Designed miniproteins, single chains, continued (5). Designs and how they scored, part 71

Each design is a single chain, and the fold is of that chain. pLDDT is the mean over its residues in the fold that is shown.

## One batch from the design tools (miniprotein)

Design m18457
Fold by ESMFold2-Fast:
Structure m18457 (fold): chain A 84 residues (1-84)
Amino acid sequence: MLKEEAEKLAQEVQEEVAKMAEVLDSKSEEERQEAIEKALPTLEEGEKKAQEGVEAYKEGKYEEAIEKFKEALELAKKALEIVE
């Protein structure tokens, strides 16, 4: 159960990142640079949380992985909102 929940959250994080890439690809070079600059602190925090989640998952600490992936997902959603 916990392992499957962690895997599902990791997948949702990847989906939000893919949506953000699609939004950025639809922008002009100038708009894309501005959007990235505004989202950068949120993106860096999200990447850190996602990496912590992957590390916990590899160690079999699924409860910790779930917590980190939930944080990464919220940050990914916030970054998507910023770039839109």
Scores: mean pLDDT 84

Design m18458
Fold by ESMFold2-Fast:
Structure m18458 (fold): chain A 71 residues (1-71)
Amino acid sequence: SDIDLYVRIFRHHATEAIEEIKDPELRAEAERLLEETLARMRAAQNVEEAVKIMNEFGRKLREILERDKLL
């Protein structure tokens, strides 16, 4: 399905971004957030809902990445 394709592509890019996190605790936080987000995307009714869930993750990941840079 289109949702499965979005989940696969999103997981790939999100994993690459998370691997750049230097602090192990912040990386673990981001990994937990990713797994929660992937489960929510798989449960989405349509692509538009999955994209909204993906965008919410992007905002939260940005906050984690900014915290990592300040350490």
Scores: mean pLDDT 87

Design m18459
Fold by ESMFold2-Fast:
Structure m18459 (fold): chain A 88 residues (1-88)
Amino acid sequence: NAAYEGLVKKLEEWKGEDFSDKSVNEIIAEALRVIGLFLDGELKIRKMIEEGVPREEIYAWIDEFEKKHGLPKLAEELRKLVDELYEK
């Protein structure tokens, strides 16, 4: 099950936690929550870039997002997205 394995791996990467002792339902629920936060963050970042918001201000928004949600690895992924979109 490549989709499930990919979801577990990405969730473990984003949270820095081992999920081997969690039920499938717990893993799926947490993954959907974290994925939803990433998608919301990506949409917000893309809109800010389209509106000409400086990279430093987008990073400041990501810092507040990280503080609010407590997901430092996910915030790192959002910063990488900003870097990629500004280089393209």
Scores: mean pLDDT 77

Design m18460
Fold by ESMFold2-Fast:
Structure m18460 (fold): chain A 101 residues (1-101)
Amino acid sequence: ASAPVFASLDVSPLGVAAPGATVTVTATNGSDAAVTVTVELRDAAGNVLASASANVAAGGTATHSLAAPAAAGRYTIVVTATDAAGNSATAELPLDVGGTA
């Protein structure tokens, strides 16, 4: 089977957030089969601070809302799509908390 593919992946706000602000991740499944989309917020050491997952039909969209951590710093949003055959696609998105670039 081919690896899953995202038709679109949007994050708002993009790349920077105030502490405690709501960060919205929207992923659209570009694959011809259903996938499980997992969104994780990780710190610079790779610790998972928050996670959410949803089953997304072919061409479907999942929206996840995360709270930016209270501590200023560099974080990563990891979005993984996994199909029933165990194939996966991963996107990593930087998130700077504290109003930096």
Scores: mean pLDDT 79

Design m18461
Fold by ESMFold2-Fast:
Structure m18461 (fold): chain A 83 residues (1-83)
Amino acid sequence: MIDEEKFIKEMAEKISKALGLDRKTVEEILREVLSRYRGKLEDFKKAVDYLIEKYKGKPVTAKQLRLDLEGIANSLGYYKEKP
């Protein structure tokens, strides 16, 4: 079991640096998405790594990142509530 707070901070730093987004905004998005995510954090991390490579060097908005992360969470695990 991984520490979720540590996971959020590490992933937010990685996404912020790779995509040029504000770290606090990315942390808020990850915290909100993961609060409803029921799958494995390792599977979520792999999907996020794939998204970073897909968006690397391309402009992406915080809104688009949130939608893609919610889509990943819905595909990999069951939400406690419907989005």
Scores: mean pLDDT 74

Design m18462
Fold by ESMFold2-Fast:
Structure m18462 (fold): chain A 93 residues (1-93)
Amino acid sequence: SMEEARRLLEEMRRLLEELKKTTDEDKIVEILERMERLVEELIALGAPEEIVREALELLLEGAMIALSKLTNKKNLLRVIGTALRAIGLLLDL
């Protein structure tokens, strides 16, 4: 539903703000994985293109912020993968 899609998008905005304030690497990765799941839920719901686009843009911003904070190589590679997938999905819209 449109209300459910908006609720998921609002949760993504909340998670991005939490990510900006977070310094713990495990917590940063957990927040990004939650944001990825919300994007998948929005797509599964058949959310409008404009909502999916905004969600992917929020995920990409989150990935860029995470890359500026992460030092662990495995975490960095994971987040680079997230950013590339988000870019690919945005290009398919």
Scores: mean pLDDT 89

Design m18463
Fold by ESMFold2-Fast:
Structure m18463 (fold): chain A 90 residues (1-90)
Amino acid sequence: GSMKKITKEEAEKLLKELGVDESVFDLPAGTYRVLKEKETPDYKEKVFAYTDADGSVVVAKVRTYKDGTIEVKVLIKSEDEYYYATLTTK
């Protein structure tokens, strides 16, 4: 799907849905961090964040199902702008 621009308030709500604190937006440039990881018999789930050298922050949740389906949710902060995208593959 296409990425959509969202408000800071919408981004904060999405972080809560991902189970992540807004302090993730304060991570130092060049950081990669696994925030949450979960494995069940039916899927593996990973929530991670990384910051580019320019200070852009990406927070992603990737769930890989036993049947090969992959679900991705991505929240991006670039300077004072926020973007959100979701993707599901089979």
Scores: mean pLDDT 82

Design m18464
Fold by ESMFold2-Fast:
Structure m18464 (fold): chain A 80 residues (1-80)
Amino acid sequence: EEEKRKKIVEILKTTYNLPDEVAEKFAEKILETNKEHKERFAKLDAEHPGDLPVEEVNREVAEALRKIGDIIDEIIKASK
């Protein structure tokens, strides 16, 4: 995960010209969001082995995409 954090920070600094502190905060939000939803999906899989509830999975995917979209909007706004 630390290698992923460094790459995200570098991209945000190089591509979007964000200050170090801002790039680190966005990288943290991205990684935390990704980890949170990975853990939620893992829990669903553990509770429903071989029979994942499609409706619940779709709700989690929609929530993850919503959070990612919000982060992207903040990055774009900060880069301008």
Scores: mean pLDDT 76

Design m18465
Fold by ESMFold2-Fast:
Structure m18465 (fold): chain A 97 residues (1-97)
Amino acid sequence: SKEEIKFLIERAKEAMERLLTDPDPAVRVAAAQSLKEIAERLVKLAKENPEYKDEIKKTLQEGLEIARRLMDDPDPAVRAAAKEAVETLEKGLKEIE
């Protein structure tokens, strides 16, 4: 639904903000994992709701850019979680092209 898509885009943006700004590596790990899960759901919603595909693609592209930056994070657990998010986001974006 439109409401679910809007909600998930807002949650994705919050996760992206926490990835960029939170000093706690445990919070950044949780944010990367959240972004991955949100991305998987948004990809499914893009396939079911083609009218929102461009909005979803933009959100996933923003998430991918941020997750790629976190692959250089000083914390190894954050780097691992970011790598999984990158792989999920790249795959999802390819599926909805």
Scores: mean pLDDT 90

Design m18466
Fold by ESMFold2-Fast:
Structure m18466 (fold): chain A 93 residues (1-93)
Amino acid sequence: MPVRFDPELDVTDKSLKELRVSGSVEEFRKIAVALAAWAKANGVKVTVEPELEEVWAEAEKEAPKVSLEEAKKKLLEYETELGVEELKEAVLG
């Protein structure tokens, strides 16, 4: 099952405030570090389903080693691999 992104937008300016993530551990592992780096750079709070918490904790530790440009590239590669237009709209704008 592909990773699903449920964005929470600020009601005043429609900016992305929080991103809720669900999906399989296997699929999330493919993008978790890139997502952590992107979210930290953009001040976005990420909340993951309980089964994803271990992968997310590891990803947050590795995120400082990844540049924003590398993170964006990895997220776009994931979108391309799975055809997940939701990632571009919810995360990359």
Scores: mean pLDDT 71

Design m18467
Fold by ESMFold2-Fast:
Order: C-alpha cells, then structure tokens, then sequence
Structure m18467 (fold): chain A 66 residues (1-66)
C-alpha cells in the first residue's frame, strides 16, 4: 500500500540520518552522502522522483555508509 511505502521511505531517511550522525561523531567525511540525501529529498518533493525511485536511491545510500 502507499502508506507502507511512505513508512518505508521515512524509515530509510531516519536510518541514513542516524548513520551519518555516527560517522560525524567519528570525524568521517560524510559530505557526498549528505548531498545525495538532500538531492533525493528535494527531487522527491518537486515530483521529479517517484517513491520507488526515492526508496531505491535511499537503499543504495544505506549500503554505502555501512
């Protein structure tokens, strides 16, 4: 359902943000991941990315920071 997909997207954003916060505490370079996260959010809000595309990119960001 759309509600389940929205919940998954919101959970993925939260997981990326939490991982970035941990990396920042360890003084790791997070700039590229932060810029990618910001672009995904902006493009989704502008209707340029659908939910499936946004979720796919967020899944890839989580893989890169683990």
Amino acid sequence: SLEEEKKRRDELYERVKKALDILKQKHNDTEAVEEALKRVDELYKEGKLDMDQANEILDELIKKIN
Scores: mean pLDDT 77

Design m18468
Fold by ESMFold2-Fast:
Structure m18468 (fold): chain A 66 residues (1-66)
Amino acid sequence: MELSSTIEEYPDGYMKGSSSDSGTGLKVEYDWTKTTSQEQRDSFIRSVKFAENLLKEASQREQERS
């Protein structure tokens, strides 16, 4: 089980992010998103982190079964 999240911020205010679990092969990917405000940027970051937490919970439940 390897959980990882990446958030890439580009000069034009575009952001890209993903959360993945190598053990299960599950991945949540966020397409290029133009952020023009601090609130939008914060929301994007929270969304990526939330996805990572969901993948972690799913992996823990899988381990209980295994």
Scores: mean pLDDT 72

Design m18469
Fold by ESMFold2-Fast:
Structure m18469 (fold): chain A 105 residues (1-105)
Amino acid sequence: MEEALEKGLEKIAKKYGVDIEKLLELFRNADIVGLVELLKKEKVPKEVIIAIALQVGIYYGKAEELKEGLLIAGVPEEVAQAIEDYIKGKISGEEVEEKYEEALK
């Protein structure tokens, strides 16, 4: 997972002209807010910033820092809070998926 995330960040840095070394430093320090601010400054598309913040926040289990990063990226507060609650185990996405799978049997 870690190697796959680092390779993903390198591809994004190359595609959007972001400093690879700085991006990897922020990732390795679990600095989600710094990651989002760097990507936003370099004019990376909002959808890409949100996807990276989600992957990094989930990987490090940094639910509160992920919420802050998502708000900086322009995600509405209600949506950012729901994602924090999901990562903290208050809402299970697996139960929703299982219920849909049972309905298809």
Scores: mean pLDDT 76

Design m18470
Fold by ESMFold2-Fast:
Structure m18470 (fold): chain A 69 residues (1-69)
Amino acid sequence: SSVAELARALGYDLSPEELAFAERLVEAKVRPASASSPAEQQVIDIAALGGAAPSPLDFAALRERLLAE
């Protein structure tokens, strides 16, 4: 996955679940506008580099929408 390769290139140590979320953000071309933690910021940075635009939905809302849990 280009997202996993990008995370490695940036030195980001993200879980498989966070990598999957970042991939979904890139596919949807959408990302949260703000982060509450360094890990959330890393996910947003990867999505932004993948061309994702800021969304009015927060991190939790986008996670629930894009990850069927």
Scores: mean pLDDT 79

Design m18471
Fold by ESMFold2-Fast:
Formats: sequence, C-alpha cells, structure tokens
Structure m18471 (fold): chain A 95 residues (1-95)
Amino acid sequence: PYGELLLKKAKELGIDPSSLSPSEAADLYTDALTEIILKATKDGKTVKKEDLIKALLEAEPSWSEAAAKALVDMYDIDKDGTIDLDEFLSATVNA
C-alpha cells in the first residue's frame, strides 16, 4: 500500500517489505518521507509545496505529478503553499 518509496527504502536497509508488520511498514514509510521533506527544506522546518513535489517525484519517479500534488495537498493544512514539518508530523500521527 505504500508503493515504491517503501520498497526502495526497505531494499536500501536490507529489509524484506513482505516481512514488515503494518506498524513497522508505517514507521519505515514515515521515516523515508520525513527524510525527503528534510532534504527539500533549507532550514529543516518548512518546505515549499513545489519543492516537496519535486523531491517526492525524484524518490518515486513512477508517481504522476497529480499523485504527488494530491499527497502534498493533504499535508498543506493551512493551504498557504508551504508545508510545515510540525504540521506534517501532526497529520501523520494524529488519528
């Protein structure tokens, strides 16, 4: 369910993705996505929506631009065109 990003990260770490529990897979995906966001930020706190979309497409070249935009729009909570890392992390951990 997490697509190529999880598979790529699992392979980099020598982990069989089919052996992961749903919780372990979610943690690995969250870590991989956080790493991408941090690389797209200049100061490690905020990232422009367009820069995050580019970073996601570099990590998941199989994704369409529309899919990357849809994901980023989910984490643009304030709808200001900038993703705050704290907002993103809150969105991923809150039920």
Scores: mean pLDDT 67

Design m18472
Fold by ESMFold2-Fast:
Order: C-alpha cells, then sequence, then structure tokens
Structure m18472 (fold): chain A 94 residues (1-94)
C-alpha cells in the first residue's frame, strides 16, 4: 500500500513537471524567436522580454513548486537571450 502511494505521487509529480516545462518552453521559444528576429530593434527586444517576464510571474504565483521553478527558468532564459542580443548590438557599434 505505501509503496503504491509513493509511486502514484512520483508519477503525478513527473506529469506536473512535464506540463509546466512544456508551457515554459513554448513561451521561452516564442520570446527567443522574436528577440532574435528583431535583435537590432531594442524596443522589440525589451517588449518581448517584458511579456516573457509577465508569463513567468504568473507561473511563479502558482501553488506548486514545479510551476514556480518552470516560471523562474523561463524568465532566466528570456533574460539571457535579451542580454546576448544587446551584446551583439554593442559589438557591431565598435
Amino acid sequence: MLEKLLEEKKQAEEELRKKYLDEASRVAERASRRILEHVRDLEVVERELEEAEREGDRMMSGDTVQQRMAGGMMIGLARMTASSAKLEREAEEK
């Protein structure tokens, strides 16, 4: 009985983790694609970052640890992509 309950809990946690990682990946991919397409337009880069951060904040307001972790990872990925785009812009201006 106890082993079966532990396995059911582990499966439920894994399904929840996959669900939130898939959601976070889709938002991060969309933001990254838009940032890379418009790397020379800093206003577009900043707006896409802001939208990704808003979605991440929504996930981080969730009741589950898995949802909060996925939201944090999404914000981190979006910020790194925006930072890389800004560095490439600065290198071109030398």
Scores: mean pLDDT 74

Design m18473
Fold by ESMFold2-Fast:
Structure m18473 (fold): chain A 79 residues (1-79)
Amino acid sequence: ALEDALSVGGRILLALARHGPMTVEELAKMLGVSKQTVERAVDRLVAAGLVRREKKGDETLYSLTPAGRAALAEIEAGL
């Protein structure tokens, strides 16, 4: 599968593309990794401009930016 060839960051981009905005908890469950692993990976993706962080009440949602969608398309084309 595409996700088998991806880093944690790549798998996060793919999950957000497939499922829309997600919390760290939802990403951790979907990827089978710890919340801390997801938090470190999303912080790097936000710093790179590939993911947006948005607070909705007590929840923090992460979503793809246009740059994140382009990066995912390049990863898919390179595999």
Scores: mean pLDDT 80

Design m18474
Fold by ESMFold2-Fast:
Structure m18474 (fold): chain A 94 residues (1-94)
Amino acid sequence: MSIEERILVAMVEAMRRGRPLTVRELAERLKISQSSASALLRMINRALGVRTSEITEEVAFRFISLYTQTPLPKSIEEAEELVKKYIEEEKKDS
């Protein structure tokens, strides 16, 4: 699983818990340093044109939309389905 795929999965799992994905949780989920997780958050912020200290549901949905090239998800369930489909399509192209 690529780092991008793991980020998408971590975002969906955080949204299912009803809380933002923090830099610390991102580091723990991806098994990377907090410095690396902070760099990833800055990358996400630049890609979406936002300035956040954590990945909220809105930020997660916008990022999933951007990476899957789909309209914004309307629910956590739709976001989870889009992420699963994206991962399955990447496996077919590999």
Scores: mean pLDDT 80

Design m18475
Fold by ESMFold2-Fast:
Structure m18475 (fold): chain A 81 residues (1-81)
Amino acid sequence: SELEAEAEKLYAEAQKLAAEAQAALEAGDAERAREYFAKAAELYKKAMLLKAKAKGEDVKEMEAKFAAALAEEEAELDALL
């Protein structure tokens, strides 16, 4: 499926950006970490939605769980900024 292939590509890109965000955070660059995390989160969200859509899974529950996780991580980054 083209949707599945696109989801895998976006997921891989999100993983790389998430690793960069974590490395920046550990290095004390909270602003850079926030930028990388925001980009990674958007790509990860798109990848999950495409994957769920391709499999016919319930995307609403996945979106809600992801939104909650994103809010928690953003609060942690805000505390460090």
Scores: mean pLDDT 75

Design m18476
Fold by ESMFold2-Fast:
Structure m18476 (fold): chain A 74 residues (1-74)
Amino acid sequence: SQLEQLTQQYQELHQQAQEAEKQGDWKKAGEYLRKAAEVLERLADLVDDPQTSEGLREEARRLYEQSEEYFKKA
């Protein structure tokens, strides 16, 4: 299922971001968080419930913001 695949991609990207954070690689951490946010937006497009969709989009916005902070740290 597409939802299942995107959920796994999100989890993998989030884990890669955490690994980069552990290494102090803020640029790479920011890149992975940005990609994770992009996956959340795709998930939001696929869910039928408008409230769930908006929640996913709001989470994506938070990840974009965190990504920008990491890029400033790099």
Scores: mean pLDDT 88

Design m18477
Fold by ESMFold2-Fast:
Structure m18477 (fold): chain A 129 residues (1-129)
Amino acid sequence: MEKQLLAFAAAYLTGGDPALLEKAGLSREQFEEMVKRGVAPLLTLAALLLLQHRLQQGESLRAIAERTGLSVGSVSLLARAVQELGISDPVAFAPVVIERLREALAKETDPVIKAMLESAIAELERLVG
């Protein structure tokens, strides 16, 4: 689940890299629909909160890359986005993102996108405790 979310976030930050979309389990059409509906930046934010939490727990960029199957370059891109957005407390911010993900899930009809939204909610709920 976390692997697909991080792959999705890297795809979004690269403007829809096909190899990263394949790792996220998404077609280009599904990705474009997620961008149009405002779901893409929300799922990206969820992935960045998860990444920052892992980094704060002492996991290295290389360890995250090995565990998720992403390149170190992709994980580095995500870590830079975390810094640029000023994400300092992922646990404190997660409840706001969970609520927005639940609102998006209630309106979603695509079963693959629903599964990604449910996945993101579950990972952030685990992060909060």
Scores: mean pLDDT 87

Design m18478
Fold by ESMFold2-Fast:
Order: C-alpha cells, then sequence, then structure tokens
Structure m18478 (fold): chain A 74 residues (1-74)
C-alpha cells in the first residue's frame, strides 16, 4: 500500500489555511481544508494516487493563490 500526501498553504482573509490531499492505493482520496473533509472511496494504483495528489495540489496552487506546497510519500 502506498500513501501520497500533499500539503498546500493558502491565504484567505489574512489567515493561512492548510489544504491536505491524501491518496492511498489502499482505496481512498481525501481532501481536508481546516475543519472540512471530503473523502472518496476509489480504487487506484500507486501511480494514479501520486498523479491525483500532484494534480489536485497544482489545482489549489493555481486557483487559491497558494504560498507553499509539499508532497510526501509514505
Amino acid sequence: MKTYTATVDIEHNGEIHTVTITATSGGYLEIKIGDKTVKYDIKMTPEEAKKYVEQLADFFMAGAGALSKEIEEK
């Protein structure tokens, strides 16, 4: 099982909010922003999990005026 996590810091109303995107080849994709979490049960390969995490992190970077981005493999 491979887990990929991206952390993107975005600024909104003078506060920094952390977006955490986690995709696991064990079967889920999760997006967490502050107290809000959206989770999808989805079967994916390790390669697809990495791609989804990278693409969603890039989406938040482009769409939300992001300050920083980190991607981790576990």
Scores: mean pLDDT 76

Design m18479
Fold by ESMFold2-Fast:
Structure m18479 (fold): chain A 95 residues (1-95)
Amino acid sequence: MALTPEEIALAREYLRKQAKELGVSPKTLFGAMIEAVGKDPRLSWLSDIQKSHLVLVGLAKLARQERGETVTLSPLEQSAVNSINKAISELKKKA
């Protein structure tokens, strides 16, 4: 299903917050997340637009979990969340 305006807003807010904490631009962090998804053998077959969409879904679900909401992740979404967290971890090493 398409992302709702609320889910897009949550994903963008979470991305901006993480980027600020890392001292990088949101564009740089988003690119690193897309690259991490591309390196996962389970996700590398997705198109660039599908990878971008999956990262936005993962970011929105991470934002909701941080708020204490119970969030169910599909296996594909769990792989995306793992890639997002890996990208954040790699950028922290460069800070």
Scores: mean pLDDT 81

Design m18480
Fold by ESMFold2-Fast:
Structure m18480 (fold): chain A 82 residues (1-82)
Amino acid sequence: SMAARLAAEREREAEEEEMLRAVERGELVITSKEEMEEAFRLIEEEEDAAKVVQEYMNRRAEEVVERARERERRREEEARRA
């Protein structure tokens, strides 16, 4: 249903917001199985795995920040419409 989909979306947004706060504190958290599998794949396939994984985590942190900014812009737009 629409209500269930919206509830799931808001729960996902809350998780992403928590990740953003962790990134802002300098605490990067890998919470998804997909992200962990990708990080382990890089460790297995690359000789300089530590550096590659750090670059991967930095990129993920940037994506979390950008997604949070997009959510904030969306909330502002909804507030203007109300």
Scores: mean pLDDT 67

Design m18481
Fold by ESMFold2-Fast:
Structure m18481 (fold): chain A 77 residues (1-77)
Amino acid sequence: GKKFIEEKVEEFKKALKKHPDDVKYLADLIEKLLDDVYEKLGEKAMRELADKIIEIIDEMKADPTLHVHIAVYLTIK
């Protein structure tokens, strides 16, 4: 479990550093990463990844609209 979540966190960090202003690409990536974790590890692990991504968005000063995309995603689960 933990290693898989950490791999998804690093994938998001790498994407954000490479494409910091591509909000659509980053939002689509977040959804894919959350879906991957949900499918393999379940809802609790997916929510843990969501919390970590939110923290990274804030720490790296990414576009705050990404918070809205995560909130919408979590509402449908």
Scores: mean pLDDT 84

Design m18482
Fold by ESMFold2-Fast:
Structure m18482 (fold): chain A 78 residues (1-78)
Amino acid sequence: MLSPLERFQKKAEPLLKKYLEEAQKARAAGDLDKAKQVLLEMMKKLREIVEKDETLSEEDKKLLLAAIDEAERQARAL
């Protein structure tokens, strides 16, 4: 049986793949502004999924949101 975190990963996986591929293509083309926008948009959508997920505990949500916040800081530093 999938844990709530594993179910979240499964929900997020198609979105992560799509945005990461778009960001990688933008970086390969030298378009750092587009890569940054794509990554920030991905983080916003991940945050919404975490906040709307009724199966995640408050502890799991806090951990995931902290990870998203760190990833947003890394993306903004690009």
Scores: mean pLDDT 79

Design m18483
Fold by ESMFold2-Fast:
Structure m18483 (fold): chain A 88 residues (1-88)
Amino acid sequence: SATASTTVTTTSDSGTAISDSNTKVDEKMEGELSLDVSITTSGGVSSTASATVEANKLTTLHFTLSLASGSTITGVSYSFKGGSKVKP
């Protein structure tokens, strides 16, 4: 299996942390995978990041976002590309 986790820390323009969000992804894969992460905010601003991960290894990605006052993280999405799924 492949495992990846993301930690997202948000701050307002005032420098106060708004929220922490942890995203954990677990999928049965073999080989080297490409992990793409997309983060959406209430203001419609999106941020993306990518990383290469190995199957059966925990990878932690950290994101820090500065948001306009009153904005929050509204969504986190992720996808894997490459590798081979383990047969059932």
Scores: mean pLDDT 48

Design m18484
Fold by ESMFold2-Fast:
Structure m18484 (fold): chain A 60 residues (1-60)
Amino acid sequence: VELTGRAVDAVGRALTEAQAPHPDGVFDEAVQRELVKLGADLEVDGVADDAFLRALAALD
Protein backbone atom coordinates (compact mmCIF):
# COMPACT_ATOMS: atom_id res chain seq x y z
CA VAL A 1 0.00 0.00 0.00
CA GLU A 2 1.36 3.41 -0.98
CA LEU A 3 0.70 5.98 1.74
CA THR A 4 0.28 9.66 0.92
CA GLY A 5 0.15 12.85 3.04
CA ARG A 6 -3.07 12.43 5.02
CA ALA A 7 -2.71 8.65 5.26
CA VAL A 8 0.89 9.01 6.45
CA ASP A 9 -0.27 11.46 9.16
CA ALA A 10 -3.00 9.04 10.28
CA VAL A 11 -0.59 6.08 10.37
CA GLY A 12 2.03 8.16 12.19
CA ARG A 13 -0.51 9.08 14.84
CA ALA A 14 -1.54 5.44 15.26
CA LEU A 15 2.11 4.36 15.58
CA THR A 16 2.76 7.06 18.21
CA GLU A 17 -0.17 5.76 20.28
CA ALA A 18 1.19 2.20 19.96
CA GLN A 19 4.73 2.40 21.35
CA ALA A 20 5.63 -1.30 21.09
CA PRO A 21 6.46 -3.88 18.38
CA HIS A 22 3.18 -5.13 16.95
CA PRO A 23 2.07 -8.02 14.76
CA ASP A 24 0.64 -6.95 11.39
CA GLY A 25 -2.97 -7.43 12.51
CA VAL A 26 -2.65 -5.05 15.47
CA PHE A 27 -0.92 -2.49 13.25
CA ASP A 28 -3.74 -2.64 10.69
CA GLU A 29 -6.33 -2.18 13.46
CA ALA A 30 -4.53 0.94 14.73
CA VAL A 31 -4.52 2.44 11.23
CA GLN A 32 -8.19 1.52 10.74
CA ARG A 33 -9.10 3.26 14.02
CA GLU A 34 -7.41 6.47 12.84
CA LEU A 35 -9.28 6.26 9.52
CA VAL A 36 -12.60 5.87 11.38
CA LYS A 37 -11.75 8.93 13.51
CA LEU A 38 -11.26 10.84 10.23
CA GLY A 39 -14.78 9.83 9.12
CA ALA A 40 -14.10 6.71 7.06
CA ASP A 41 -16.91 4.15 7.06
CA LEU A 42 -15.08 0.86 7.54
CA GLU A 43 -14.80 -2.02 10.00
CA VAL A 44 -11.89 -2.23 12.45
CA ASP A 45 -11.01 -5.91 11.93
CA GLY A 46 -7.24 -5.84 11.43
CA VAL A 47 -7.50 -6.88 7.78
CA ALA A 48 -6.01 -4.78 4.98
CA ASP A 49 -8.79 -5.50 2.47
CA ASP A 50 -10.25 -3.48 -0.42
CA ALA A 51 -12.36 -1.34 1.94
CA PHE A 52 -9.26 -0.46 3.99
CA LEU A 53 -7.25 0.43 0.88
CA ARG A 54 -10.14 2.51 -0.51
CA ALA A 55 -10.37 4.42 2.79
CA LEU A 56 -6.63 5.17 2.67
CA ALA A 57 -6.99 6.47 -0.91
CA ALA A 58 -9.95 8.67 0.13
CA LEU A 59 -7.70 10.54 2.61
CA ASP A 60 -5.70 11.82 -0.36
Scores: mean pLDDT 56

Design m18485
Fold by ESMFold2-Fast:
Structure m18485 (fold): chain A 71 residues (1-71)
Amino acid sequence: AEALEGVVQLAEILAESGAISEETKEAVVRAAEAARAGDWETAERHIRKVEEAGQTVLAREARLAAEAYLA
């Protein structure tokens, strides 16, 4: 879905600018891949890693995009 693609692109831009780590960007990418595969448990685990990195807004956007895709 467009929303998952948008969140991944945002994470890539933020990592390129140094606003987030490569590890945090990778967690967003893995969450999107898990959501596309219908694996909510794996998606939630990766979204939690984004939250633990202090990126609460990015984690919320990723969760909303994953929920919209799986609905």
Scores: mean pLDDT 83

Design m18486
Fold by ESMFold2-Fast:
Structure m18486 (fold): chain A 89 residues (1-89)
Amino acid sequence: STPEEKKKAVEEKLYKELLKAVEENGAKSPEEVLAYVIHDTENVPVEEALKELEEAKKKLEAGELDEASKAVFETLMKLAEKAIEEYEK
């Protein structure tokens, strides 16, 4: 498998988890959807997951994230936004 194939497989699995989280919780923001997925997969309280995502966003805005971390965070946010959009159809 190529790195591109592995990335696509991971993104497809995550997208399904995000869709389920939106369907079950009716989350309104990408950060909320990601927090629910982190809660379900990592057994972290939703409040703690949301706080971690808010701190990541602050680091992104401050230019403190490296290129790889920035790309991952932006990909996660875009997938969460797509999951919300798909559910609202």
Scores: mean pLDDT 77

Design m18487
Fold by ESMFold2-Fast:
Structure m18487 (fold): chain A 64 residues (1-64)
Amino acid sequence: EAIYLAIARAELGKISPAAAEAAAGARSLQEMIDVVRAAAEAGLLDPETAARFIRGLQQALAAL
């Protein structure tokens, strides 16, 4: 999981540095999903982009 979490943080940082900052404390892919949803609701991330990113995280979580 740690490798997927590190990749997710790096990819989020390319999309939204502010959302990546909010996600710095996330210790699991599920926590990352929760933070990305909150960031989209706060306007830090486009809702469509957030939905696509969350889908990727859910696929990674299902593969673990």
Scores: mean pLDDT 76

Design m18488
Fold by ESMFold2-Fast:
Structure m18488 (fold): chain A 107 residues (1-107)
Amino acid sequence: MRKLSEETIEILRKEYGVPEEIIELINEGNFPEAVRLLKERFGPEKTIEILATAFIGPENKYFREKAIELSKKHIEDDEMTLNIISTLAYLAENNVSNEHIDALVNS
């Protein structure tokens, strides 16, 4: 996984109040521990929003909103929510069209 951009790190710190220790866990790829600490601090719904912002970035609003929508359907399954967010992040990085994403999520 790519390291978080400075813009994404600033949003996580300033808008969500994510502690530096959790940002470091995400950058190191220690997602199980990062998710555990995020859920303890922010609860499951806000954790999904934070993870979508971290993995997809603030600039990819469409992919971020779709990742949040899909992940909230599996809120009790951390592995499934991470897999959904990671998949949408991969699709965003590869410039997959919004039409193709809509086809996938409505299939």
Scores: mean pLDDT 76

Design m18489
Fold by ESMFold2-Fast:
Structure m18489 (fold): chain A 84 residues (1-84)
Amino acid sequence: SASDIRAVLAELPAVAARVAELARAGDRATLEALLAAVRGQRALAERLAAEHAESDPELAALAAELARRLAALEAEIEARLAGL
């Protein structure tokens, strides 16, 4: 639902802070697991945006925004892993 997507969007800053914490700790295994989870959520968000583009444009727009935000988080995790 749109409410569920907004709740996930609201949590993204906390996830970004957790990524920075894990990178500082050198926890490669947890960062790799988090990267896999973020990639999965991004794929789901992209699919949700495509599936609802005509039937629920508001939900599709929120899902597209979530996909964009998750793509940025994915790039951040990849950069952190490359620096370990």
Scores: mean pLDDT 88

Design m18490
Fold by ESMFold2-Fast:
Structure m18490 (fold): chain A 72 residues (1-72)
Amino acid sequence: ALPVLTAAQVEAFAAEARAAVARLRAQGKLSLARQMIDHTIALLRTLAARQPQLRAVLDRVIAELEAIRAEL
């Protein structure tokens, strides 16, 4: 069986991903920042399909990441 993730673990992962994207933006590595955020969004969408109990937190985190992606 796949391990069940918690909302807190999703939040922690999202915070690390946002921090990594922010560092790449600060360094002018916009292509890498876009690739990292696109990969992260795809991973979280896959997780939302497999873990419907996390949908609310995942939908919010994905929306936040998509807003950051739109600024890149």
Scores: mean pLDDT 83

